# Designs tried in a protein design run: designed miniproteins, single chains, continued (3). Part 81

Each design is a single chain, and the fold is of that chain. pLDDT is the mean over its residues in the fold that is shown.

## One batch from the design tools (miniprotein)

Design m10987
Fold by ESMFold2-Fast:
Structure m10987 (fold): chain A 89 residues (1-89)
Amino acid sequence: SMSLVRKAAVLATAAGILVVAYELEGSPEDALAAARLAKEAVELAAEAGALDEGTLRLARRAAEAARRSGTPEALEAAEELERLLEEAR
């Protein structure tokens, strides 16, 4: 299976692509997916002891995208990700 560090990096990359897709197309589904993938990336990177500022910055952008999309599911995903980011600092 993929190592935690490699899985976190792949998920962070996917989240970044979805943030850009949301900014171009405005699809709430992309913003929701970005926030969910960013959350998993932060959790796996933290577990591996490899959580870096790049991943945290991406996760902050994903949470903001989810908040801007305004759907109830995306707002909930943003709040979960924001709480995780406050703990990770």
Scores: mean pLDDT 88

Design m10988
Fold by ESMFold2-Fast:
Structure m10988 (fold): chain A 77 residues (1-77)
Amino acid sequence: MEPLPEEVELGGELAKEATKYHQLALEYKAAGDTEKALEYLEKAVELAVEIGVRAGFDRAELEAAAEEYLKKVKEQL
């Protein structure tokens, strides 16, 4: 499960982007912009799936977990 040098560089960039989108989602939610909050959260979750796949996790399992998470968030909005 140790990332290779190539994966470290790409994973680091993806992690930074995912963190930015997640932070934007929280900021828009706090501002009452639920639509933009959901948009950026979906982008963050999509990047989280890509990070997980690169870390050696199964894509289908990650995608299923992402769909379940987004479904719960949409039900709360």
Scores: mean pLDDT 75

Design m10989
Fold by ESMFold2-Fast:
Structure m10989 (fold): chain A 80 residues (1-80)
Amino acid sequence: MDKELIELEIEVSLLLMQFSIAKLQGDLDKAIEYLKEAIKKLEEALELAKKLNAPEEIIKGIEETLEKVKKELKELEEKK
């Protein structure tokens, strides 16, 4: 697998971990920031994976994670 794709996947995992911690601490502003960054990295990873003709399982995994993260962001942004 391409090194850049691996690095993006690691960055996403770290951002999602930081999001979970921020959410547990009640820091919604930081949680939203981490999700927005994770979405950007996931979109970059998806574009790169498709360009590299990565295995279908990898592409599907990124798409499923992206959908989940976008849903979480929408739910958090609706809180006031």
Scores: mean pLDDT 82

Design m10990
Fold by ESMFold2-Fast:
Structure m10990 (fold): chain A 96 residues (1-96)
Amino acid sequence: SELEKEIERLIRQAEINLIALNIMKPVASPEAQKKLDEAIKKYEEAIKLFREARQSDPETARKLLEEAKKLMDEGNKLIDEAFSIERQEEAARRAA
């Protein structure tokens, strides 16, 4: 079904994003690392919900998908905040 294809696509996307976050986190500044750690937790929770959706009836699966998408959106905002922190810290170093 289209719903099953969407769930599998979103799981793959979230897993790819988690790999990227785990690569970026060790080289980020300490303050940016806090935001990336929060983003990782949001993505891990989203993946749990996507996997639960895979095992659920279509009505329950749609509700779990919407909840998981919100968690991914929250994770993406945290990633944006981490990059904002990195830019601010870089600018501060150049001003010194």
Scores: mean pLDDT 87

Design m10991
Fold by ESMFold2-Fast:
Structure m10991 (fold): chain A 104 residues (1-104)
Amino acid sequence: APLSEAEKKAQALGELHALLSAYVARMRAATSREEAEAVADEFLAGVKEILSKASPDIKKELIDELLRQLDGIATHFAETEADPARRAYLLELLDRIKEEIERL
């Protein structure tokens, strides 16, 4: 049976939350700026894939949710990352991700 709009939105949000969880885990595991940049690029590609399949209304809700979640991740990294250099580039990459998403 075809999915309802509510079911499509729930599925897309689920995919987005899974992608965000993977992003946080992989970013914590990254041992260099180069690895962190690769994680950021793969995350952006995944976001674009999810958004490309969404209706305009669902896309807007996904972007709003994504920006809220990224703000929470930025706060978490700012509070928990003890290495100032690593904290700086993690936050810089999050700002780059947010700017790219705001342009979608």
Scores: mean pLDDT 86

Design m10992
Fold by ESMFold2-Fast:
Structure m10992 (fold): chain A 88 residues (1-88)
Amino acid sequence: PPTRLSEKQEADANLALAMMSLAVSMRFADKAVEEKDVEALEEGVRAAERAVEAAREAAEAGVEGAEEREEEARRKLEELRRKLEEAR
């Protein structure tokens, strides 16, 4: 059979991918507010929501530091939601 990742390894990889996507959105968030780019900020909110979900799943799978990643993603989600309201 093909090699399969453990649940913990898969959750860790998914969290890493989600956090990278969120980091990209955060990098461009201030510019998106200045340019009134609502679509970019909505994409950022979705990235943050995915990161929160991935961090919860990783915490349940026993990934070390996943609870701290969830807190980080939640704070960034709140920041992006605030920026989205400013751009509207």
Scores: mean pLDDT 82

Design m10993
Fold by ESMFold2-Fast:
Structure m10993 (fold): chain A 66 residues (1-66)
Amino acid sequence: KTFRVTYTGSVEHEIGTLLRLIGTPGVSVERIGERTFRVTVEGSDADAEALVAELRADPDVEVEPL
């Protein structure tokens, strides 16, 4: 599954979220805009949905399916 992730909070918040994503096995992150990233999850569908739900729970992070 592939998602577009946009950060709207502080740089500290962006860094924290990016570290969490790039530290996750089976997750790849590519910058596609100034604060917008393409996130690809190479795990199970359940793992991908769990990650998306976690990201969407954050009010400073916008997640869109690609």
Scores: mean pLDDT 77

Design m10994
Fold by ESMFold2-Fast:
Structure m10994 (fold): chain A 63 residues (1-63)
Amino acid sequence: SMAEIEEAKREAIEIIIEGTKAGKAREGVQLAVELMRKAGASEEEIEEALEEADRRGVRQVLA
């Protein structure tokens, strides 16, 4: 459902932020993307969540 996708998106952003702070940015992004896909999120919704995490200045995929 849309509610499940929105909740997964919120959780995904938190996972990315906390993963980056813990020095596990790649693992965080992988887990977040998998969580969103399992909830039925589109690739566009996944990309939007990744961009939001980046805008908060805490995500580093290339660390």
Scores: mean pLDDT 77

Design m10995
Fold by ESMFold2-Fast:
Structure m10995 (fold): chain A 48 residues (1-48)
Amino acid sequence: SEEQKRIEEERKRRAELDAKVASTTNPDEAGRIVREELERRLAERRKR
């Protein structure tokens, strides 16, 4: 299904995001980055 394909892709993107967050030494900024990505994912999921 298309949903499964997207989940796999999202997993890959998460690995990249994790690396990005890890490079951020400020936990406040890291939290903001993660939150923004989560919001974006949710919005994309709803949009299809």
Scores: mean pLDDT 73

Design m10996
Fold by ESMFold2-Fast:
Structure m10996 (fold): chain A 92 residues (1-92)
Amino acid sequence: GSMAEEAGKEAEEAARKAGAEAEVEVRGNEVTLTIKGANVSLGIAAVGGAAQAMIRGGEGETKVEGDTITVTLRAPSPEAAAEALRTIAEGM
């Protein structure tokens, strides 16, 4: 239940340490991570996390609007969502 939320907090903290602001929303089996003040490196990390969700049989989408990156993860399990979010955090 809370694994995706905990991993989301890890991603929020990693983005903040990289000089950006981030927030996570959990909606059933869908997780949205919004990063504001993002740079190219944060964008690469976001794409990596979306790809990890897809490898685990889920779906990942990354949208870029100016300096804002939104990552939407639709995972088959909270564990898969948490792993994708941790991949994003590790890439920051």
Scores: mean pLDDT 75

Design m10997
Fold by ESMFold2-Fast:
Structure m10997 (fold): chain A 81 residues (1-81)
Amino acid sequence: GLAGAIAGGVAAIAAALAGDGEAGAAAALAAGAAGDASGVLEAGIGGGLAAIAAGVGRATGDGAEGGLLGGVAAIQGALAG
């Protein structure tokens, strides 16, 4: 369902950040996705979104930040609406 799609999006972004060498951000995003599965959906995703935002700031300088931030915005939109 929608919760699974959001968790999948978080996991995909975490994988992208891990590829850029942002292991801490990737681990926090994975924890956020796991928190979603535990039934505390908004709190788990909220933690993952914070990690994504921090990771984007470190991992990107001239490239993919728009796409990563777009992914964050999409997840936030799903939670809000």
Scores: mean pLDDT 52

Design m10998
Fold by ESMFold2-Fast:
Structure m10998 (fold): chain A 64 residues (1-64)
Amino acid sequence: MEKGKENLEKLIEFAKEKGADEEKIKEARRYLEQGDLEKAEKTVLEALSAKEAYEALVELSREQ
């Protein structure tokens, strides 16, 4: 799996674990399946609070 796609899948999973809006998670998944990584990322970040988005970015950066 491409690194960008893999990171977005991890971000979506993290958002789901944090109780983000289920409809937003489904929409982000659809964008990811369509190959629209930018819209998938934007949609999942919109489902998270600023604190949760920050935590997700920190976690992903530690894996790089």
Scores: mean pLDDT 73

Design m10999
Fold by ESMFold2-Fast:
Structure m10999 (fold): chain A 65 residues (1-65)
Amino acid sequence: SAAEAAARRAGELSGVPAELVLYRLRLAVEELKATPEQVRQGLLDAGSSEETADLAAEAVAALQA
């Protein structure tokens, strides 16, 4: 899926397994009702690269589609 592909790319950049990235993003969507923009900004505020933040936002958008 598009969400799995984006999560895998984000995991490769951060050294985190894709399954764990996808799990954390699903929790943000389901528990926090986070938007792609909120996830992107949260990662930037936490010190993540723009590339990683963009990929995580892409994965969140795909999970909501």
Scores: mean pLDDT 79

Design m11000
Fold by ESMFold2-Fast:
Structure m11000 (fold): chain A 76 residues (1-76)
Amino acid sequence: MVEELIEKLKDKDPEVRLEAAAKLAQIARENPEEAKPAVEALIEALKDKDPFVRYAAYEALKSIGGEALERAKKLL
């Protein structure tokens, strides 16, 4: 599941990218360890053209916490 969501974060359609980021944020809230494989892709999504995708990616990284959140803060 997480691997499929990482792939969708690179989709041409911003709605698909937003859905993927939002689902990763939900997974991160329930089980942050499960979302850790998506950290690199979520860091890249912070630079997305769509502001809603950037916001959802930040929320996911915030829920994962630790080094992932520190890396996100340095980009903002």
Scores: mean pLDDT 84

Design m11001
Fold by ESMFold2-Fast:
Structure m11001 (fold): chain A 77 residues (1-77)
Amino acid sequence: MPISDESLALLEKRIEELKKKLKTVTNPEAKKLLERAIDILEEAIEKAKKGELSVEEFIGKVLRAIGDIIEAEKLLK
């Protein structure tokens, strides 16, 4: 089963929100984590659109990116 277009659109919207947040971040470690999370999510979307990712692989990439976002948010407290 390919990843749904609706799921990809929601993820693209979240990436846009992360990119906006990244512009306001001054902590270099948090910035690096957010940049890595954005890169992982953008690659996951590109590969999913090409049918190159399974649903499980896509979820795995999203979970890794969420981990980076959580660590970045801890640094921004």
Scores: mean pLDDT 81

Design m11002
Fold by ESMFold2-Fast:
Structure m11002 (fold): chain A 87 residues (1-87)
Amino acid sequence: MKGAKENLERARKLYEQGKYDEAFKLAREVLKVNPANEEAIRLFYDALRKLGKLDEAISFLKEILSINPRNRVAQELLAELEKEKAA
């Protein structure tokens, strides 16, 4: 748990610096330990969106929901992307 919080803080700082690739990699490491971490889910999504990797973001959100179907953040973000793709 301690290492996950430190990685999330570092990932946030990297995102603020425009280092989106490094930021999403650290957010992914946090999610391997705590897949329900809402802040890590949002940060991972935002970083992939900045990199233009929307298909990776969709695959990631579906993976989170396959493990935890009641994750509201993942449900909201996936619904937004699927609605955009259907339009």
Scores: mean pLDDT 78

Design m11003
Fold by ESMFold2-Fast:
Structure m11003 (fold): chain A 67 residues (1-67)
Amino acid sequence: SMAELEALLERGTAEVREAALNGTDEDAKRALQRAVSEAQSRLSDADTTALAQRLADAYAEALAERR
């Protein structure tokens, strides 16, 4: 559902941003991989793709904030 996609995106975004800003780049990539894997088990392929793109964007934004 849209609500499930939004909930997973909010949690995944928070975890990826936290790891990217306060952890290592490896920690951030692990957080992103975990979020995508969870989405693959719970969401459609289209919603999983959308979530993965949004999380990748959040990761890039967090890295830019560090610079």
Scores: mean pLDDT 82

Design m11004
Fold by ESMFold2-Fast:
Structure m11004 (fold): chain A 62 residues (1-62)
Amino acid sequence: MVSEAVKLFGKALYLEGIVPGPHELSSLEGMRERAEWLAETSKNPEARKLAKEAAELLKKYL
């Protein structure tokens, strides 16, 4: 479900201390790109895991 992907993405942003802005919330494609970026670049293993799960779910609905 898209709502599950959004929740996972929000948790990943919270762990990284990122306040969601227009870029993060503008579109499903934008959220996927940001989630993929967090999954590859985050130094927090939990944030990386959540971001990767969010990106994979978002890809299935795009």
Scores: mean pLDDT 73

Design m11005
Fold by ESMFold2-Fast:
Order: C-alpha cells, then sequence, then structure tokens
Structure m11005 (fold): chain A 77 residues (1-77)
C-alpha cells in the first residue's frame, strides 16, 4: 500500500522532470519509482517506471541503459 503510493508519487515527479527536459532527475525518480513498484508487487506500475527510465536514458545518450530498461518494461507488460 505505502510503497505503491510512494511509487506513484515518484513516477509523477519523473514525468514532470521529463516534460521539463531534466532527464537526469527524470531517470533518478523513474528508477526509484520502479524499485518501489517492485516492492509493492505492482507489475504495471513497475513497467511504466522502466519505460520512462528508458526514455530518460535515451535522451541522456545512454543507449545501452535505455535498451536495458525498455527490455524490463516489455517483460512486465
Amino acid sequence: EKDRKEAEEYLKKAQEYFKKGDYKKALEYAKRAAELARKAGDRALEAQAYALASAAAHKLGDDKLSDEYAAKAEELS
């Protein structure tokens, strides 16, 4: 319960940072959201967080990390 709500808040923050072009913070918050979603057992929320982490990593030029997070998101879908 608590971990899921916290994951949702971190994902919301990550989305806000991504929209503003702060891809480093977007990645940081998305990674934390994925960790919290995993602890909560919320596979859908974990997948959303990894998808955003992938997008943020891609914007930062880290194609390898982007591919790794995209694969994790697909596996959870």
Scores: mean pLDDT 88

Design m11006
Fold by ESMFold2-Fast:
Structure m11006 (fold): chain A 74 residues (1-74)
Amino acid sequence: MLKKIEEEGERLKRELIADGVSERRAEIAGLTYKGELYIEAGDYELAEEYYERAIELGADPERVERGREHAIAR
């Protein structure tokens, strides 16, 4: 599961860059997506780590929190 989550996040980042999204925004999206997948897998500590890294890169903390709440509700 861990390897698949990492691969999914990296795949999203690569697709966004190919579509013309900046590397920074693509990385934020990839990190946020990995966080959501870790919550779905039950790994809340790793999910928090990825969300914190996304916020450090400039992600809106309120948007990240809404995404986290949505993933937990699944």
Scores: mean pLDDT 78

Design m11007
Fold by ESMFold2-Fast:
Structure m11007 (fold): chain A 70 residues (1-70)
Amino acid sequence: MSLEELKEEAFARIDEIVAASKSEEEFRTALALFIGEFAERARAEGYSTEQIRELALEAVRYADELLAAR
């Protein structure tokens, strides 16, 4: 899987978390757990710590923008 495909998958999952969450607190908790899980998965796929960190930062930024747009 490419890094871009992982990013798209992460964004799709964040969309699901936003849709399922009833409060910002619930969303933030679910997002934190997801980012941890996703980082472990990306490491298992052979991505570097630097690539994983950048992906996590992009995912958090996307989540913040998505939440602000509601």
Scores: mean pLDDT 78

Design m11008
Fold by ESMFold2-Fast:
Structure m11008 (fold): chain A 69 residues (1-69)
Amino acid sequence: SEAEEYFNEGIKYAQEGKFEKAIELFEKAIKLDPNYAKAYAELGLLYRFLGKYEEADKYFEKAKELDPN
């Protein structure tokens, strides 16, 4: 799906250290699929890496809500 394409591109940019672009792509994935648990989890990891712990925790909570396993 298009959401999966944005997600995969976001992973690539995150691995390259292009965090601002990665965040944009994960946000685009979530706009197309609001139940995309993996995209919320990746945003959580990215925000935690950037030291934004409160934002990270909110994304992790949403990811767990959508996919608790």
Scores: mean pLDDT 87

Design m11009
Fold by ESMFold2-Fast:
Structure m11009 (fold): chain A 56 residues (1-56)
Amino acid sequence: TLSPEEAAEKGVEILRKAGLPEEVIEKAREIFLSMAKHSSPEAIVNFAKWMVEDSK
């Protein structure tokens, strides 16, 4: 179980490990935090994974 903040940080770490630019990661962090207050932690993680796939 993840808190909204932990879910957002999990998403950020997925992007960081994938090598996305720090500017993109910081923008995504704000989006993930907003999503975390409205969506499930799983949705945030899946969105982060989708962003990584889309960036390739």
Scores: mean pLDDT 78

Design m11010
Fold by ESMFold2-Fast:
Structure m11010 (fold): chain A 55 residues (1-55)
Amino acid sequence: SLEEAKKRVIELIKKEKDLNEEEKEKYIKKVEEAKSIEELQKIIDELVIDLANRP
């Protein structure tokens, strides 16, 4: 379900060592506001790009 997918993504964000607490809160908020699996996937894609572009 969408709610289960959101919960798993939030758990992943909380464990991501390369995100500070402010960034974690930002991404968690976006995940909580997602209304579909497609929106959730877009947030995941944004997070992956953000992490890949860090020096």
Scores: mean pLDDT 83

Design m11011
Fold by ESMFold2-Fast:
Structure m11011 (fold): chain A 65 residues (1-65)
Amino acid sequence: SEELELLREALKKLGIDPKKTKFNPLALRGVGVTDEQLEELGVIRGEGGPISNELAKAIFELKKK
């Protein structure tokens, strides 16, 4: 969907490949990313640390509209 496309663009602009980067799912959920969006992006789940402030801000701004 439109939100998913914007999320993909934000990740690309930050140099993050969701298929190669291990994310902490709790950190991503904390900034409003849904489990459905994580699954559609093909995100590798693992013991990834906290997400960057830049990524958190980009996701939060997408959710404000």
Scores: mean pLDDT 65

Design m11012
Fold by ESMFold2-Fast:
Structure m11012 (fold): chain A 97 residues (1-97)
Amino acid sequence: MIDEEEVRRALADMLASLAKRLLEQGKYDEAIEVAKEAIKLDPDNPEAYLVLGEAYLKQGKVDEAKKWFEKALEIGRADPSTPEELIKRAEELLKKV
């Protein structure tokens, strides 16, 4: 069934994916803005926090990056539907900072 929560979650997933593409293009400020919008739509989206952390890390903002990687792991581990690859990526990034 399509409901308001399902629509918000789907939009957040799309925005998190867009933020990841912006990050891959070196558009770090845009990736941060889009990732924050994804978080506003779905505060439980671990990919949005992961992208936000990676964008801050690319800007040299290590303390901010750590905070968001820890949040991505917290949320990702709480949801059994989170892909294992996302958890591993967040753990590896957190080890590098």
Scores: mean pLDDT 84

Design m11013
Fold by ESMFold2-Fast:
Parts: structure tokens; C-alpha cells; sequence
Structure m11013 (fold): chain A 71 residues (1-71)
């Protein structure tokens, strides 16, 4: 990843973490389940970045899909 892509990924991860925390709170998802969803989302995003050669948009889509699938 370029430094610019690393920064975009870091910013996206902060937003994803906040979104998962809010969903967990609103849907009464316990902390263990929230962590599981977050971990799966992070792994999906990381894999998508590797497979796409650093495409941040692909990583964001993979994260969104993982969160939705886990709910």
C-alpha cells in the first residue's frame, strides 16, 4: 500500500469501528458478538485489499458485506 492508501484505510477502519459499535449498542449485541463482527469485517477488508492490489473501495465493500452477513 502507498502511504496515501494506508491513511485512507486507517480512516475507513475508524469509521467501521464506530459503525459496528453503534450497531452493537442499538441491536443489543453483546461485546463478544460485536468483537466477532468487527474481527470478521477487518479480515474481509484486509483480504480484499490484498486481492485487489490496494483498492480501498473494494475493501470497504468487503467490510460492509461481512458486517451485513454477520447480522
Amino acid sequence: LTPEQEREVADALVEIHAAVAMIAESRKVGPEKAKEIRDKAYEAGRQALDESGGNVEAAVKAVDDAIEKAL
Scores: mean pLDDT 72

Design m11014
Fold by ESMFold2-Fast:
Structure m11014 (fold): chain A 80 residues (1-80)
Amino acid sequence: MEIAKKVSEEMEELVPEAEEALAAGDKEKIKEIVEKAVETLASLLPPEAAEYLKKAIEAYEAGDEEKALEYFKKALEALK
């Protein structure tokens, strides 16, 4: 499974960085890690799901947690 292998490899690299950034409260590093995860997932997801995932991340970064959750739910729905 090509998709699963690529996701596993990228996530294995990002998880330690994410844990360090979260522990340090480093917003810039968290943003970089999120951007890498979104780019990786967007290349592997159906276009509709990828668009909603990007919008969810943009809303979250803007501090609009309600909009971020709505877009995230739409991304999950597009995967079904």
Scores: mean pLDDT 67

Design m11015
Fold by ESMFold2-Fast:
Structure m11015 (fold): chain A 63 residues (1-63)
Amino acid sequence: SLAEHAARLRAAADAGASPETVRKLIEEVFGKEVAERTLKAAEDNGVDPASVARAVARYLEDK
């Protein structure tokens, strides 16, 4: 469920998960291309993986 994926992304952010862990969690919902682009855009803009995970979790919770 989207709620389960959102909870996993929030847990990963709170645990200080690696970019690879956050990428894999995003890939499970949106697929590989979206996950790679999202993490690349975050890196290019100086956004940490925890912030990315929280933003994606928020997006899923609003569905």
Scores: mean pLDDT 84

Design m11016
Fold by ESMFold2-Fast:
Structure m11016 (fold): chain A 77 residues (1-77)
Amino acid sequence: RARELLEEAEEHLRRTAEALAAGDLAAAREHGLLAEEHAREAIALDPAAREELLALEEKVLEEHREAILAAIAARQA
């Protein structure tokens, strides 16, 4: 079911954001790839899932924005 795949994608998006905030780029990449895979499957089953996925991605990234930006700044310094 597309909703179950979206829920799995959301979980992996959250883990990606948490890993980015922690500076764990390897974990972020692994969870990001899993989120992408589940998102593609959800969209293939229900094209309307794309809009829901974009909203979830924006929400997760916004919730972790400051921590992610701080981690990026630390790497660039």
Scores: mean pLDDT 73

Design m11017
Fold by ESMFold2-Fast:
Structure m11017 (fold): chain A 60 residues (1-60)
Amino acid sequence: GALAAAADAAARAGDQAGVRAAYEQLSTLSPEEIRAELEAAKRAGLGGGAAVAGQALDSQ
């Protein structure tokens, strides 16, 4: 939900620091919570947010 949406917004704005901050926060979540963020981003059509959440999940 909110973290993947923030990552998507930062990516669209070219805000590398914002993308990094969202990724860091996603990386503190459990794999189940990251998966929920990824699925929410996919349902909302947020490709950038889905990519960042997927990378965070792969880092677990």
Scores: mean pLDDT 82

Design m11018
Fold by ESMFold2-Fast:
Structure m11018 (fold): chain A 71 residues (1-71)
Amino acid sequence: MNEEKAIEAFEKIINDPNATPLQKADAYTTLAYIYLKRGEIEKAVEYAQKALDIDPTNEAARRILEEAKAA
């Protein structure tokens, strides 16, 4: 229940034209972490890569991507 609401909230941020690039990078990083915890490795990789495309210095997104690829 709480996790699905979190996913919906972050999906709204990444699709919001008024959201800043930093807000979108943070939203992608959080979605990548949620999907990694759920074992949805393909989605975790996709969202972590999108976060890094916006902010290549995002250490959290980089760690999630490395962990997902190692799984």
Scores: mean pLDDT 82

Design m11019
Fold by ESMFold2-Fast:
Structure m11019 (fold): chain A 77 residues (1-77)
Amino acid sequence: SLEELKKLKEDKIEISRKLLERRLEVMKAQLEANTRTPEDAEKAEKEMQEIKENLERNLESLEKGLEALIEEKLAKG
């Protein structure tokens, strides 16, 4: 049913979001362990922000892809 497809999408996005959060936590810990100067800290923060933006973009692409698949299935019956 449409409700089941929407729930599967929500569950998949939620799992993907949690995996993204865990990846960011690991990267943050690694960057913090390697920062020794204020300049290193600033560089690490910028690098983490770029990685975060790329991961968020990937998550948005996944959500859009799943929405398109649901719409296509609705259009075809």
Scores: mean pLDDT 78

Design m11020
Fold by ESMFold2-Fast:
Structure m11020 (fold): chain A 70 residues (1-70)
Amino acid sequence: GKEEILELLKKAREALEKGDMEEAIKLLEQALTLASGELKKYIETALENAKKSQVEGLAAVDDIIKYLEE
């Protein structure tokens, strides 16, 4: 559910902050398998950003966490 996705995104944020790109990508891919609709598209974009840049990936994940928490 939403809370499970949120926990995976928070763990991905921690991995990105540490520069653990392999773990961050794995966690984002796990979140992606649970997501649907608009949230799935946001996570797909965050995953693409994380593959290109730690800073861009972190920013994208932070935006999704804010979106889910409002």
Scores: mean pLDDT 84

Design m11021
Fold by ESMFold2-Fast:
Structure m11021 (fold): chain A 62 residues (1-62)
Amino acid sequence: MLSAEEARARSLELLEELRRLGMPEEKVDRMREGALTAAASGAGGGNAAVGELEKELRRRKE
């Protein structure tokens, strides 16, 4: 499990990948806000946000 700082960094990496796959900027910005807020709540929130972004990335690749 990632620390809150590592989860924040991982969420930003996943959001950049989603942006490269053609996700609209408005949606990326909304998801970024949510991920940063979740990471600020602690490692649990941060890791949950990472999981949701990884699910979205998997969905986009399929």
Scores: mean pLDDT 79

Design m11022
Fold by ESMFold2-Fast:
Structure m11022 (fold): chain A 62 residues (1-62)
Amino acid sequence: MEVSLRPRRVETADGEVWLVEEQRSDGGPPRVLTVEEAQARLEAGDTSFTPEQAEAARKWRA
């Protein structure tokens, strides 16, 4: 199974917020994660993320 993460910048009344869209190849609906949730999963050692996606997530906050 493959998971694709897409960073997305959203403008809100309280400022800019970064979101992460998680898309699965198995036909599941896309899931929306906050950057905080994505970072927490990476720190926990979640192997569903590829090294490229982990690097991208790091840059979303840096």
Scores: mean pLDDT 60

Design m11023
Fold by ESMFold2-Fast:
Structure m11023 (fold): chain A 61 residues (1-61)
Amino acid sequence: TTTYLVRSEDPEALERALTRLAAEGRITAAQRIDEHTWRVSSVLPRAELAALLARYGAEVL
């Protein structure tokens, strides 16, 4: 498990995406740290997580 900073201009869409990924076992934790930024712990490599989150308008920092 690796922890990443994730940012989105649509935090509600990101929150829904993170909830789905958690249900699928692809992330183990997600914590909102500001208006647009989340700390996400994932079993996925950075590149794979970034590709998944890009579909929701989010980026891995």
Scores: mean pLDDT 84

Design m11024
Fold by ESMFold2-Fast:
Structure m11024 (fold): chain A 84 residues (1-84)
Amino acid sequence: GEEAKKLAEEALKLAREAKELAMRAMKEAETKEKMLRAIGLVISAIGVEFDAELALKTGDLELAERALKEARRLLEEAKRLLEE
């Protein structure tokens, strides 16, 4: 219901932010290893965006909660990679 929608909207927002930061990390990468990690984060963030959009469409609370957890994790990882 409404709760699933709120969580899915937050997950989508955070996944998009994680993708933006990961794309920035890719552009700023000075090593092949950092570039590959950034690419992985971009791909993962795109996957979470799809899960969040599906949760919005279906009202799936469990999917929304999982998407939000993963979006938060990816956002933290992208921020850390940019600080390196």
Scores: mean pLDDT 89

